# Designs tried in a protein design run: designed miniproteins, single chains, continued (2). Part 17

Each design is a single chain, and the fold is of that chain. pLDDT is the mean over its residues in the fold that is shown.

## One batch from the design tools (miniprotein)

Design m4567
Fold by ESMFold2-Fast:
Structure m4567 (fold): chain A 95 residues (1-95)
Amino acid sequence: SVEESIEEQLDFLAELLKIVQKVSEEEVERIRELLRKEYAGESELDPEDRARLEELVKKVEEEVKRIAEELKDEITEDVPMKELMERILEELRKR
């Protein structure tokens, strides 16, 4: 379902923020809650939360792209997105 897909994406982002940016579990959960509410159309992110999220995402984007490119050489074309995300997280945890 759409809700399950969103939750999987939020889980991935949460782990990226913890591993790459060393964001606290409390701050990660706050970000997850804000994104869930925005995706559900229940509220809009305030400008300060949006700016902070944009900065955090920008900081992890480059590392994620680097790992994804390295993994493309090792994985088959038919790997599901969820499996690819899990492999990226495993690779980041090793570093």
Scores: mean pLDDT 69

Design m4568
Fold by ESMFold2-Fast:
Structure m4568 (fold): chain A 105 residues (1-105)
Amino acid sequence: SLAAEQEEIVAFLERARKEKVPAEELLEELLEKGWITEEDAELARELVETVGAEPALIAATLIGLRLAGYELVKKELSEDGVVEVTFKNKVTGEEVTIHVRPAPA
């Protein structure tokens, strides 16, 4: 069922986060499973490389938004170095903005 697949995705990502699976390996596995798109993988890679975002957490967020019917529409770098990523629901037109803060390094 869809619920069982969602539980599998969550368990996989929690394990990947705990084991600190490298970003490229994680993204390749998620693409092979069909759980993310090429666009999602490119965005996740950029956020990991640019602001030090946690790969599994970003992947979980992107998968959750995709399953909820959201699509990426905009990405902006704010004045304080935070990356703002805006998604829009394909049916309702509702927008959600995620703020990804730089890692302290």
Scores: mean pLDDT 78

Design m4569
Fold by ESMFold2-Fast:
Structure m4569 (fold): chain A 92 residues (1-92)
Amino acid sequence: MSPEEQEEYRKSLLLMLDRDRSGVVSREEFREYFEPLLLAHGYSEEETEEILEKIFAAADVNGDGVLDEEELLKAIELFSKVVEEGPSVLDE
């Protein structure tokens, strides 16, 4: 993933988050934003749900069910890798 692509995704996400000004992203808000993007990349609804669940779980390091700014940046990086390399990048 290129630094420019990573910055673009981050900026796009910050525009969405600025509406709530909560500093955290719920699982529902995360899915509502990223689900259409994965569907646009040719993933099915079932694949999209599994991918987003794996990304959210991997980024939610403290397990509190929300993403702070640092965890959200990790989620964006994982999302970008899935789009570029496929969902197998989430299987460790």
Scores: mean pLDDT 71

Design m4570
Fold by ESMFold2-Fast:
Structure m4570 (fold): chain A 79 residues (1-79)
Amino acid sequence: MTMIAIVGSEEEVEAAKKKALEKNADKVYLINVSKDEKVRKAAEEAVKELQEEGIEAELIDAPSETEAFLLMLELQKKE
């Protein structure tokens, strides 16, 4: 199962990580819309933790929420 999550805060990053672990996701895309370095670092750490649990995880930075939704649609097409 592939999970795609748009995150804009440290709390949203943590929630996405927990949901991926609970669902036993095979692959996770975290799309970060925050310009805050703390949120970006939290997302990088979450990706690393997911990879350590055997989940294929990737972080993508989006300049806006609109661009994040467009990226999510493109990732869904790739399956």
Scores: mean pLDDT 83

Design m4571
Fold by ESMFold2-Fast:
Structure m4571 (fold): chain A 98 residues (1-98)
Amino acid sequence: SATEARIAAVLAQVRALLAAGQEDAANQLAEEAAATLDPESQLTLARRVAEIAGAPASAVQFVDLQRALLEGLSPAEARERYGLDDRALELLEGLLAQ
C-alpha cells in the first residue's frame, strides 16, 4: 500500500541518518513522518525506528503499551499479545483507571 511504501522509505532514510551519526535528524524525520500517518501506522513506524536505533527494551515496551491502549486490550490481553513486563502493565492499569 501507499502507507507501507511511505513507512519503508522513511525507515531507509532513518537508517542512513543513524549510520551517519545524525540522531537528531533521524528523530526529526521520524516525527514529521508520524504526523502524516494514522495512529496505528504511527505506532508501526515508532516500533521499527526503536528496533533500528537499538532503543532500550523500556522504549519498545512503551510503544507496545500504546498499541494495547489503541486496540482496547485489557492488561491480561496486553501481557499475552505483546509480552508487556510488570512495569508496562502497571502503567497500562493506571491509565485505564482514569
Scores: mean pLDDT 83

Design m4572
Fold by ESMFold2-Fast:
Structure m4572 (fold): chain A 80 residues (1-80)
Amino acid sequence: MLEKATEAHKKMLEKLFELVKERHKPTPEELKHAKEMLEKLKNSEVATREELERAAKIGLSSSDEGTREMGRLLKEVAEA
């Protein structure tokens, strides 16, 4: 996946994984930006549906509410 990505797409993926791991309570604005980044990654074929689903499962399994909310967003984008 990353092998075929531009440097910009790699940075978007890194920020996405940071959001899943580091957000305790993301704001609605942060969630909107995350969704836009996820949709762009999916449309650019940088992130596969399976990768987004895996990230969603990890996020939804977190004890942190913000991380679970990010997992829900990942699932929504993967299923769209």
Scores: mean pLDDT 65

Design m4573
Fold by ESMFold2-Fast:
Structure m4573 (fold): chain A 93 residues (1-93)
Amino acid sequence: MPSEEEQEALARVLEKASEEDLQKLLELEEQFTAAAQAGDSKKAREAFEKAIKLLRDIAKKVGSKEETEQSLKALDVAEKVAKEQIERLEAAV
């Protein structure tokens, strides 16, 4: 789990994000959740990777240098956690 400070930095980045980027994130989150609930580890992984890439791009575009660095650390932690969840889905099949 990312730290409170890393989570706050990511939240500040999202607050500055454009409406278009936020809509794309919501679509990817829905796609990831649906795939994860269906046990489709490949689709879940793909949707998650796209969401993480978009979040990193948003952080670099709108974040301060410190907010971007902390947000990227939060996203690295989130990526590890999601990978563990996807591996559990693969093990369940």
Scores: mean pLDDT 77

Design m4574
Fold by ESMFold2-Fast:
Parts: C-alpha cells; sequence; structure tokens
Structure m4574 (fold): chain A 72 residues (1-72)
C-alpha cells in the first residue's frame, strides 16, 4: 500500500515528467495486491499525463488500465 507521502511524491514527479511518473507507478503496481489500488494509481497517472499534454504517456496508462480491466 502506498503511503500518503509516497503518493504525493509520485504525483509531483508525474506533474514534472509524466512518462517518468508512469514508470515509477508501474514499478509500484507490481508490489500492490489490490486491483482497485492498481486501477486508481493508473487512472491518476493517465489524468496527470492528459492535464500536462503528454498524449503518449496518457495512451500508455490507458493501455495498462485496459489490461487490468480484462482481469476483472
Amino acid sequence: MLSGEELQELVRLAREDPARGLAVAEERIATLEDLEEQLSLLSLMRTIAEERGDAETAARAQALLEELYAQL
């Protein structure tokens, strides 16, 4: 489970560099057991990438979301 401090640090990183933020999120997802937490983290990364205008990173996050939805 991500701590509030880890989440804030990840959000900061993603706002500065969405692609790097998503890469760190992917690493964290590998340690998460709860699919809802994984979906929430990827949704957050996608939203930040969209807000920052990084369409490629947003598309990558969306593809990862679709893979997790297929497991439900």
Scores: mean pLDDT 81

Design m4575
Fold by ESMFold2-Fast:
Structure m4575 (fold): chain A 88 residues (1-88)
Amino acid sequence: DAAARRARIDALLAQAAAAFQQGDLVRANDLIVQAATWPIQTGDRATMQRIVDFLRALADQLAAQGKTDEAAILRQMADSLARIAGLE
């Protein structure tokens, strides 16, 4: 069920955002890897684009809060996922 997979990915991304806000980078990375696993395995570029866009938006939000190190890590993760998914 595509709707159930979307909901699961969105829940993982929401948990990752909370982990980044708390500075728990290990947990945040684990949650992002979990969210990206199915789209990478299936070549779902649309879902990978959603994940990349989410991470970039979160990075901009964290940078605006003065969390520049966390923002830089998120941008690096987003860029790596975009390369893996063939989005650039």
Scores: mean pLDDT 85

Design m4576
Fold by ESMFold2-Fast:
Structure m4576 (fold): chain A 88 residues (1-88)
Amino acid sequence: MLEIEEEVIEELKPKAEKAYEELKDDKEKRYEANRELTIEAIKKMIEKLKPAAEAGDPEAREIVELLQFKLKAMTEKKLSFAEIAALL
């Protein structure tokens, strides 16, 4: 899990830095950009864990199901920062 999280963070770091730089003076737009980056991170983690889950790893399967639930909640509802943190 830790290795997958680190890979996803490294992959998304340039997008996060660009969003922060471009939206420096707009807190609401920075919040939206951070939400989108979090959604992308969850999607990447699902993609990396899905082969293990499909191969019958119970822990990978449970994590993928949890991440899919969080992804659905984040994409279907406009969540506050606190609500997003509670899901992660």
Scores: mean pLDDT 71

Design m4577
Fold by ESMFold2-Fast:
Structure m4577 (fold): chain A 97 residues (1-97)
Amino acid sequence: SLQEEAKRIAREMADIAEELSKVAEQQGNEELARRLRHYAEMAREIADKPEVTKADLAALEFAAGELSRIAEKLGMPETAKRLQELADRARALLDEM
């Protein structure tokens, strides 16, 4: 269903944001690591909601795009690609709602 796919997108984004936060921390960028943890928390909160709304999906799409740019700057082009795919999936669900 649309809800199950939305929650899968949110969970996958949370996991990737957490991975990026660890990379940022290892590179000594604690401010970026903290911001990435906030993205992970936001995505987990959306995944745990009874119902994911259009506003939630729009937030996930925007966050995935931002995280993709961050992943590229961290030297993680494959992760950036996965995040862009998540943004595209969130957009597709928005168009169905």
Scores: mean pLDDT 89

Design m4578
Fold by ESMFold2-Fast:
Structure m4578 (fold): chain A 65 residues (1-65)
Amino acid sequence: SAAQADANYEAALEQAKSRGVSEKELDEAARKAGFESLRDGIAAASESAEDGNKFAAAVAETMSK
């Protein structure tokens, strides 16, 4: 749902901020995973488990650095 996608987007930004990762770096990670943007990746992940797995892997790699 749109509300869940918005909540996931806000949560991702808060986690990134706490680790010193910018919204731009997360957007680049989403694009490398095949999404148009960070927000597009979160929306796609909310509708598809396959896209959710791809997005989660890209975000985890970026945030673990």
Scores: mean pLDDT 73

Design m4579
Fold by ESMFold2-Fast:
Structure m4579 (fold): chain A 67 residues (1-67)
Amino acid sequence: KPVTEEDVLRAARVALYLHRGDREAAIRFLREQLTGHPETPVSEERIEEAVERAYEEFLRHGEAILE
């Protein structure tokens, strides 16, 4: 199944929560989960963009967004 931009953004928020705002760790986590799966392939560029957007939200609103 194709992954939507919203799905990747939600995954990025969760990854940032799990890694306490470590953007590099969040990108690595999502790469392992999304790019290697034949069912849910996502490009590295899309993952990086989603993590950047989620990181901006994380900084503005804090951890509450990631619950």
Scores: mean pLDDT 69

Design m4580
Fold by ESMFold2-Fast:
Structure m4580 (fold): chain A 75 residues (1-75)
Amino acid sequence: MKVIGNTIILDDKYKDLADEIYENVLKPAVDGYSSKVVRVGDNTFVVSHAPTGSDARSAMDRVKKALEEYLKTLE
């Protein structure tokens, strides 16, 4: 997995799980924040923050933690 700013790129080995990760991990992780996750490719997601939102950093930290914890369960 790579995280570049607000962009999340899954390793190719998780590509078939991208829909599950998007719906069950990433979307729930940003729920309650002024942010949303958008799927922009087969294994690539962007966390979009509202221009007036003050919780962008907290949303990114939550998304990273939730994804890292989920991926550890697959190892």
Scores: mean pLDDT 76

Design m4581
Fold by ESMFold2-Fast:
Structure m4581 (fold): chain A 77 residues (1-77)
Amino acid sequence: DELEKLKKLLEKLKEAKEKKDVDAVIETLDSLKTIEAHILSAFARMADYLNDEKAFERVVDKAIEYVEEKIREVEES
C-alpha cells in the first residue's frame, strides 16, 4: 500500500528530526527515489557537513512537507 509506505516515511522523518539523526533523514529521502527527495538529501548532507543545525532543521521541515503533500495527492486520487 503506497499510502501506508508514505505514512511510515513521514513518521521516520519526524523521529529523525526529534533525534537530530542526519543518517535517518538521508536514508528516508533516498528511499523515495524522486528528484525532489534527492535534492533535499543533498541539502541535508551539506547542512551536516557545515554543522548548521538551522539549515538541517529547515531541510527536514521541507522533507516532512514534501511527504505530507505526496500523501494528500494519493488520498485525493
Scores: mean pLDDT 84

Design m4582
Fold by ESMFold2-Fast:
Structure m4582 (fold): chain A 70 residues (1-70)
Amino acid sequence: SEDEKLVQRARELLAEARKRAESGDPNALIDLGVLEIFAAVGAIYSEDPEVAEEFRRLLDEASRLAKEIE
């Protein structure tokens, strides 16, 4: 489904944000902030409860990573 593709895209963005964080790129915090908003919207508006749960997990991961690089 399209929602499953969006989850996969969000996972790719999280992986890229981690890579940027490891290199000390300040844009990593901006990327993580955008990803957190995207994941929160996905968690609220996804009609598939499994997809909503994947977005909730992505939100948690992005939030934890952002805290680690502050």
Scores: mean pLDDT 80

Design m4583
Fold by ESMFold2-Fast:
Structure m4583 (fold): chain A 77 residues (1-77)
Amino acid sequence: SSEVEALLRKAREAPDRGEAVDILMREIHRRIEAGDYDLVRRILEEVIPRLVEEGVISEDDADALRNGARLMLEEAE
């Protein structure tokens, strides 16, 4: 989707890895709060793995993002 591609570009254009992680976590939180669970799954399944493969974020960063999303989703129930 255009939203997934826009998020990929925004993360790639971040000045450093920490800012890229902040952008991703903020977007995940915003989408969970909006009830957009389909886009959350796409971020976890499409955006995060691609950014790890490209070296934009580390696998440790990806694990933190996945764990953060899981906890937020559990709290949303």
Scores: mean pLDDT 86

Design m4584
Fold by ESMFold2-Fast:
Structure m4584 (fold): chain A 64 residues (1-64)
Amino acid sequence: SAVAELEAQHARDVEAIREAARALAERYLRGKSEEERERAVQALVDGIVAVNDRALAGRKARLA
């Protein structure tokens, strides 16, 4: 279904966001501890994923 395809794409997008966030943390937070970098990655992912989750919910509502 269109909803299932949208959810599958969303899951792939979330994973891509995590990978990009880790690459940015490696580049810009090199002098920070592993714990600090991981916290920064998680905060970035949480923020972007929340925006994506709201967008997905809106699209699902329009498809229902």
Scores: mean pLDDT 77

Design m4585
Fold by ESMFold2-Fast:
Structure m4585 (fold): chain A 60 residues (1-60)
Amino acid sequence: MEEIEKIIEEAKKDGYNVTVEDPEQISAKTVKALYENAKIFNEKEIKITANLQPQTPEPP
């Protein structure tokens, strides 16, 4: 998927450390959200995995 590859390439250009575990099960939407969050939180590591769930569910 070109969308995912583009996002990863841009992140690497910015000096982020990108790790992909199961690319076939990852959506471009998820990858894009991770990259945007990394930029906002000034995080230099982006870990992309098939199971991207928060530690605690949102009850409301």
Scores: mean pLDDT 63

Design m4586
Fold by ESMFold2-Fast:
Structure m4586 (fold): chain A 68 residues (1-68)
Amino acid sequence: MVPEELVEKIEEILKGFGVGLSARELRRLLQDSGFDVSTSTVSRALRILEKRGRARYDAATGRYTYVP
């Protein structure tokens, strides 16, 4: 299961950058912040944020952006 703390951290990173980030880019940033996570787990957390209306997937770039 995806921890809520991970979902919150991904939301903070997306909000802070203000630009589209891929699951791979987010995984690197999360590892720099002390989270030991797989790209698969990051992708699941991004899907949760998208369902909550807090992230948007851009099919042209393969990246997620924060929705204010």
Scores: mean pLDDT 82

Design m4587
Fold by ESMFold2-Fast:
Structure m4587 (fold): chain A 62 residues (1-62)
Amino acid sequence: SKLVEDIAEAFTEQTDPANVAKGVRVLKKAGIDDATIKEAIAKIPGKDLQDKANEELQKLQA
């Protein structure tokens, strides 16, 4: 979807894992569904940034 692509593009510009984690929190607070966030995270280049984003999403689901 367009929303998934837009989120993924925003994340690809991140160089700091803390900014990626913050982005996940902002998306959750804005009411973006977990499936959309998870799909966008899967498109992030770099394993470290992707793992940090997934960790933050998992914490917010607990």
Scores: mean pLDDT 75

Design m4588
Fold by ESMFold2-Fast:
Structure m4588 (fold): chain A 79 residues (1-79)
Amino acid sequence: LRDRAEEVVKKAEELVKKNPKDKEAKKLLEDGKKALDDVDFLESHAASLPPDTVAGTRADLQKEIDKVEKGVKKLEKKM
């Protein structure tokens, strides 16, 4: 999860760098950074959470990362 979140943030940063005025690119970067923060939260608290809660949160994070990744790919095609 962390590696995927970091990769998405890097790609979003590249999109912002190519077009700093693009609000969509900036939003993708914000959404990607939020996903990375959520991963950090899960990793920091995993030991104190029930296994089912950890599994559910991990699945939700995968969906969040997938959403940002799709957005990045869509914007890359427009640029």
Scores: mean pLDDT 77

Design m4589
Fold by ESMFold2-Fast:
Structure m4589 (fold): chain A 75 residues (1-75)
Amino acid sequence: MEKLVEEARELLLRYLELEGLMDEESLAGVEKAVEAMRKALTNEGETWTKEEAEEKLRAEIEELRRLIAELEAAR
């Protein structure tokens, strides 16, 4: 669980770096997203099951990997 959240954080930071969006607001946005992911995975929110949250997070990680690969290939 935590490893998946940290992987998502690392990918989000890499995406921001490739886009040139390393400002304080964008970095704060990543931390907010990571905190929201942690809350979903620990079932602290009543809107998602842990399994649904993990499935969605994995899908978003794969999409983010695809976007990063496209950005790196374009450079």
Scores: mean pLDDT 71

Design m4590
Fold by ESMFold2-Fast:
Structure m4590 (fold): chain A 70 residues (1-70)
Amino acid sequence: SIEEKIEELVAETIEELKRNKDNPEKQKEILDEFFDKVEELLKQLSKEEAEKLWKRAQEELAKKIEEIQK
């Protein structure tokens, strides 16, 4: 499902951020690529469903970022 693909992208993005802890420019690129990929996945959904999953993707990523910064 698209939700499962978003969860996979969150996990992949977090691993890339961990590998680039000392490179803020690369971290920005990784985050930009994450949101671009999520937008691409959401193109096939209704506007309401896309908005819900976009918000969920942002919240899941933010939670995981907090976890790795502890």
Scores: mean pLDDT 81

Design m4591
Fold by ESMFold2-Fast:
Structure m4591 (fold): chain A 57 residues (1-57)
Amino acid sequence: SADELVERAVAELARLVKEGKLSLELARQLMTHELREAGLEDRVPEALARLDAEVAA
């Protein structure tokens, strides 16, 4: 589902940022690109907010 795709992408990208393998800026760009490719551009603002929150936790 769309919710599962967003949740999985947030979790994976946040993990890579926390491990120092990816910058937060690049993770935000990859999230935006993946969601747009999936036709979920409307979900981008919430996904980026969730990504920022997961990285900050």
Scores: mean pLDDT 86

Design m4592
Fold by ESMFold2-Fast:
Structure m4592 (fold): chain A 88 residues (1-88)
Amino acid sequence: AAANIEQAIADLDARKANIPAQIAEAKKRGIEATMDLDYEVVGDDIVVTVGMELEGEVDGKKVKYSARGVARLSADGVEELLSYEEEV
């Protein structure tokens, strides 16, 4: 029953490790990006916190976007969205 948690942790670790590369790629396109991915194991569940802020200019237009979310992933693979905030 821990298999889903182990897979989720591995996927989250891989995504977190790739954030610096994603920030660098955004910067090449003229976008200042801040991206955060953290998780904690709470009993048999994983609580995931994600945040993203983008600011720049694409095709001569100013772009500003932010999104933040918290989700719970249970040991049986059920995902529950705890909070979500988006500003465009």
Scores: mean pLDDT 76

Design m4593
Fold by ESMFold2-Fast:
Structure m4593 (fold): chain A 82 residues (1-82)
Amino acid sequence: MKELLELAYTFPLEAQRAIEEFERLYEETGDPRYREAAERVRELLLDTGQLVSDNASFEEQKRALLEARRELERLREELREL
């Protein structure tokens, strides 16, 4: 439960910052990969938020948040070299 609460608090903040950063990079570079990454992060944020409001178990919520966080970190690493 403690780890789930930490992830539920931390992931939305990390996701919002990533969206803002990718949108800024899209404005600066015109590279559509940044826009696509921002859209992907929004999708992850929406999907994980829905699990929290549904009848999903704590283990399902935790798993989804951890997977979303890993995907976000993967996108950040992939796009740093563009």
Scores: mean pLDDT 78

Design m4594
Fold by ESMFold2-Fast:
Structure m4594 (fold): chain A 75 residues (1-75)
Amino acid sequence: MTAEQRAAEYAADFEASLAKRPATLADTNAYIGGGIVGLVLQRIRDENADREQIAEIARSFGLNDLEVRLLLASL
């Protein structure tokens, strides 16, 4: 499997998790901000991803190029 296919599966699992669990407004806000960043960081750890793979994982979660650059700078 390619890293791109795996990133798509993580995105699908995230969406399935949102549909399966009772989400509150607080949970939704966490997913939009810190929650999504937390999930990206967890995937990076699980995959032992390099900087290029980190950028692709972040983009798969909907981060734009500026947000990806800021994330990479903060690591």
Scores: mean pLDDT 60

Design m4595
Fold by ESMFold2-Fast:
Structure m4595 (fold): chain A 64 residues (1-64)
Amino acid sequence: MSERLKELAYEALLAEGYTEDEARKIVNDLVEKSEKENDIEAGLRIVALAVYHVGLKLEEELAK
């Protein structure tokens, strides 16, 4: 998994209101599953999570 995708997922979770420890744990759990299973689907879930939460934050900012 690329470092950029991990960073985006982490930032998205922080923007959603998770603590740093919670966000880091969620990202690490998804990365571990992706690596153990050689699972493209787990990797895509990380990307989808990052895009979804960044999108929500952008909509919130644009609504102001």
Scores: mean pLDDT 69

Design m4596
Fold by ESMFold2-Fast:
Structure m4596 (fold): chain A 100 residues (1-100)
Amino acid sequence: SNAWRKLEEAERYIEQQTVEGLEQAARLIEELLRENKDKLDPSELTLLMASVVTARGSVVLSEHLEKRGKYEEARRNLEAAIDMLRHTVSRLREKLEEVE
């Protein structure tokens, strides 16, 4: 299954803890959610997709705050995006393990 390799790649991008890395991780997670939509409850798919969108917003906000010299606020928003994407990856891993 190609899903596990993409999941591991997303995790590696999250570990970089950069704006670019988190954006790549979010894209891979969106691809995984789309490819595995039939394996997820509609409510759970909606929640996980919403989490990715929210994480992307935090990444964009972090970049804007850093450019404005608000480094502490930028760091907090980047950490929020990291936590959210890690949680989404954990949920996806759990659901993929439930499917033979």
Scores: mean pLDDT 85

Design m4597
Fold by ESMFold2-Fast:
Structure m4597 (fold): chain A 113 residues (1-113)
Amino acid sequence: SFLERLRERLKKLAKEANDPRVEKLMEELVRLYEEALAGKISPEEFAERALEIAEEIAKILIEKKHPNAVEIMKELSSLLAEAMHELEVPKEVQEKAVKKLNELIEKAEEALE
């Protein structure tokens, strides 16, 4: 299932980040997806909250000057885009979220030059 793939890939990214704050945020993303899948939150609410968590992860990786911050954020962005597609998040909401995720990647690239 996509949930199993999401869980394993987010766990791998958490290990690469090597920060307990990022590990908790990645675990929160898994729970958020499970809640959306169960209908406890809307697909739109998933997109909004996932983006907030991604922003917090980016901030932590930038603050600690993580050598793989850009690659972690690119893989996270890709996974969140797939998660939004799987949950059938409205196309306009997906496009806005992807734009913001790309802005977070650009911010990490600029911070790590």
Scores: mean pLDDT 89

Design m4598
Fold by ESMFold2-Fast:
Structure m4598 (fold): chain A 75 residues (1-75)
Amino acid sequence: KLSKGELLQRARDYYLVRKFYLGLEISAEDIALDLGVSKETAKKAKKEAEKYAKEVILPMSPEEREEYIRQLLMS
């Protein structure tokens, strides 16, 4: 069972890679299937990931954002 912090970090990393690297839309169902959690938990995790993307990732320069996403892929 994932801790709340681990779940939010994994959902965030999943969201950022799928959205910014692969150019894919991400649903709560995708997060639920990938992380093995309930749809309700996945909806909350997605909301937190979207908030992080808006507050932290989108204000980055294009170069900083690309580097951040590349490092997530290497993890």
Scores: mean pLDDT 76

Design m4599
Fold by ESMFold2-Fast:
Structure m4599 (fold): chain A 58 residues (1-58)
Amino acid sequence: GVLEAAKHDLGLSDEEIEAILENLDNVEKAVEILKSRDPSMSDEKARGAVEAIKEALA
């Protein structure tokens, strides 16, 4: 599905997708959770991932 495609294209884990889905109403919290799971992830990359998932679900 769209989420599986986004996961592949963005290199996200199932846990990272779940964190985004749980926090779609709070982008800042989703970004913080993503960065805590992947310390190498930049703020810009994390925000981009959240926005891409939100767009994919729209």
Scores: mean pLDDT 75

Design m4600
Fold by ESMFold2-Fast:
Structure m4600 (fold): chain A 75 residues (1-75)
Amino acid sequence: VTLEDAEKFGKSLEEVEAARKEFEREIAEARAELDRILAKTSDPAERARMEAQFQARVDAARAFFEGALELFREL
């Protein structure tokens, strides 16, 4: 399930909440995978770059869900 899949179903608060829950599971899985990669990466600069890119993507997706939930609260 992608963020775009959530948007397609996406004016129901229930559907946004369910998509956010699945997204958090996907983030946890992706974080575990990143941690395995980082454990094999000895270059601190490369680790920092990978962390920054991961965090930026997570922050953007979370901001999307936060904005969608806020919109439903304002309606």
Scores: mean pLDDT 73

Design m4601
Fold by ESMFold2-Fast:
Structure m4601 (fold): chain A 87 residues (1-87)
Amino acid sequence: SSEIEKLKEELSKAVKERDYAGAFVIMLQLRKKLSDEEFKEALKEALKDVSKEDLQALIEFLRALQRAFPEEAEFFELVIEVLKSLL
């Protein structure tokens, strides 16, 4: 999907620019449009060229959000597991 490819490009850009809040919003949009397995694959493809330093910073940001929004814990764990697999 052209829309999914655009969201993946926007996600990569947001993380590289350290716009972690923007990255999170894009992740939510991808999650609404994709199955769990398609979402994991989209995250891996979008973030494959992101530095380990930027991935670690994103993980730390998401852990902070997870503490603020415990009702969304399953979503945060899914994303963090994918990001850790890229480290």
Scores: mean pLDDT 87

Design m4602
Fold by ESMFold2-Fast:
Structure m4602 (fold): chain A 77 residues (1-77)
Amino acid sequence: LREELEELLAKIEALIAEMEKKYEDVKEVRELYEELAKLIKEVDEIASKLPEKEREEVLLEFRQRVAKLLEEMATKI
């Protein structure tokens, strides 16, 4: 389960890196953003199967990591 979340985070990191490279192509970046939103939804669905305390800790950690990656992307564009 944590392995599934780490795999999803790796996919999100790869999408953000691709968005950084393609920032000049607004249409491509928009499509990648939609894919990112889909992956975030999958994380919420997987996390819903965890015990409440572990779910809260994992989701907090995940959201902080994603937020940091998005902030780093924004500073590079």
Scores: mean pLDDT 71

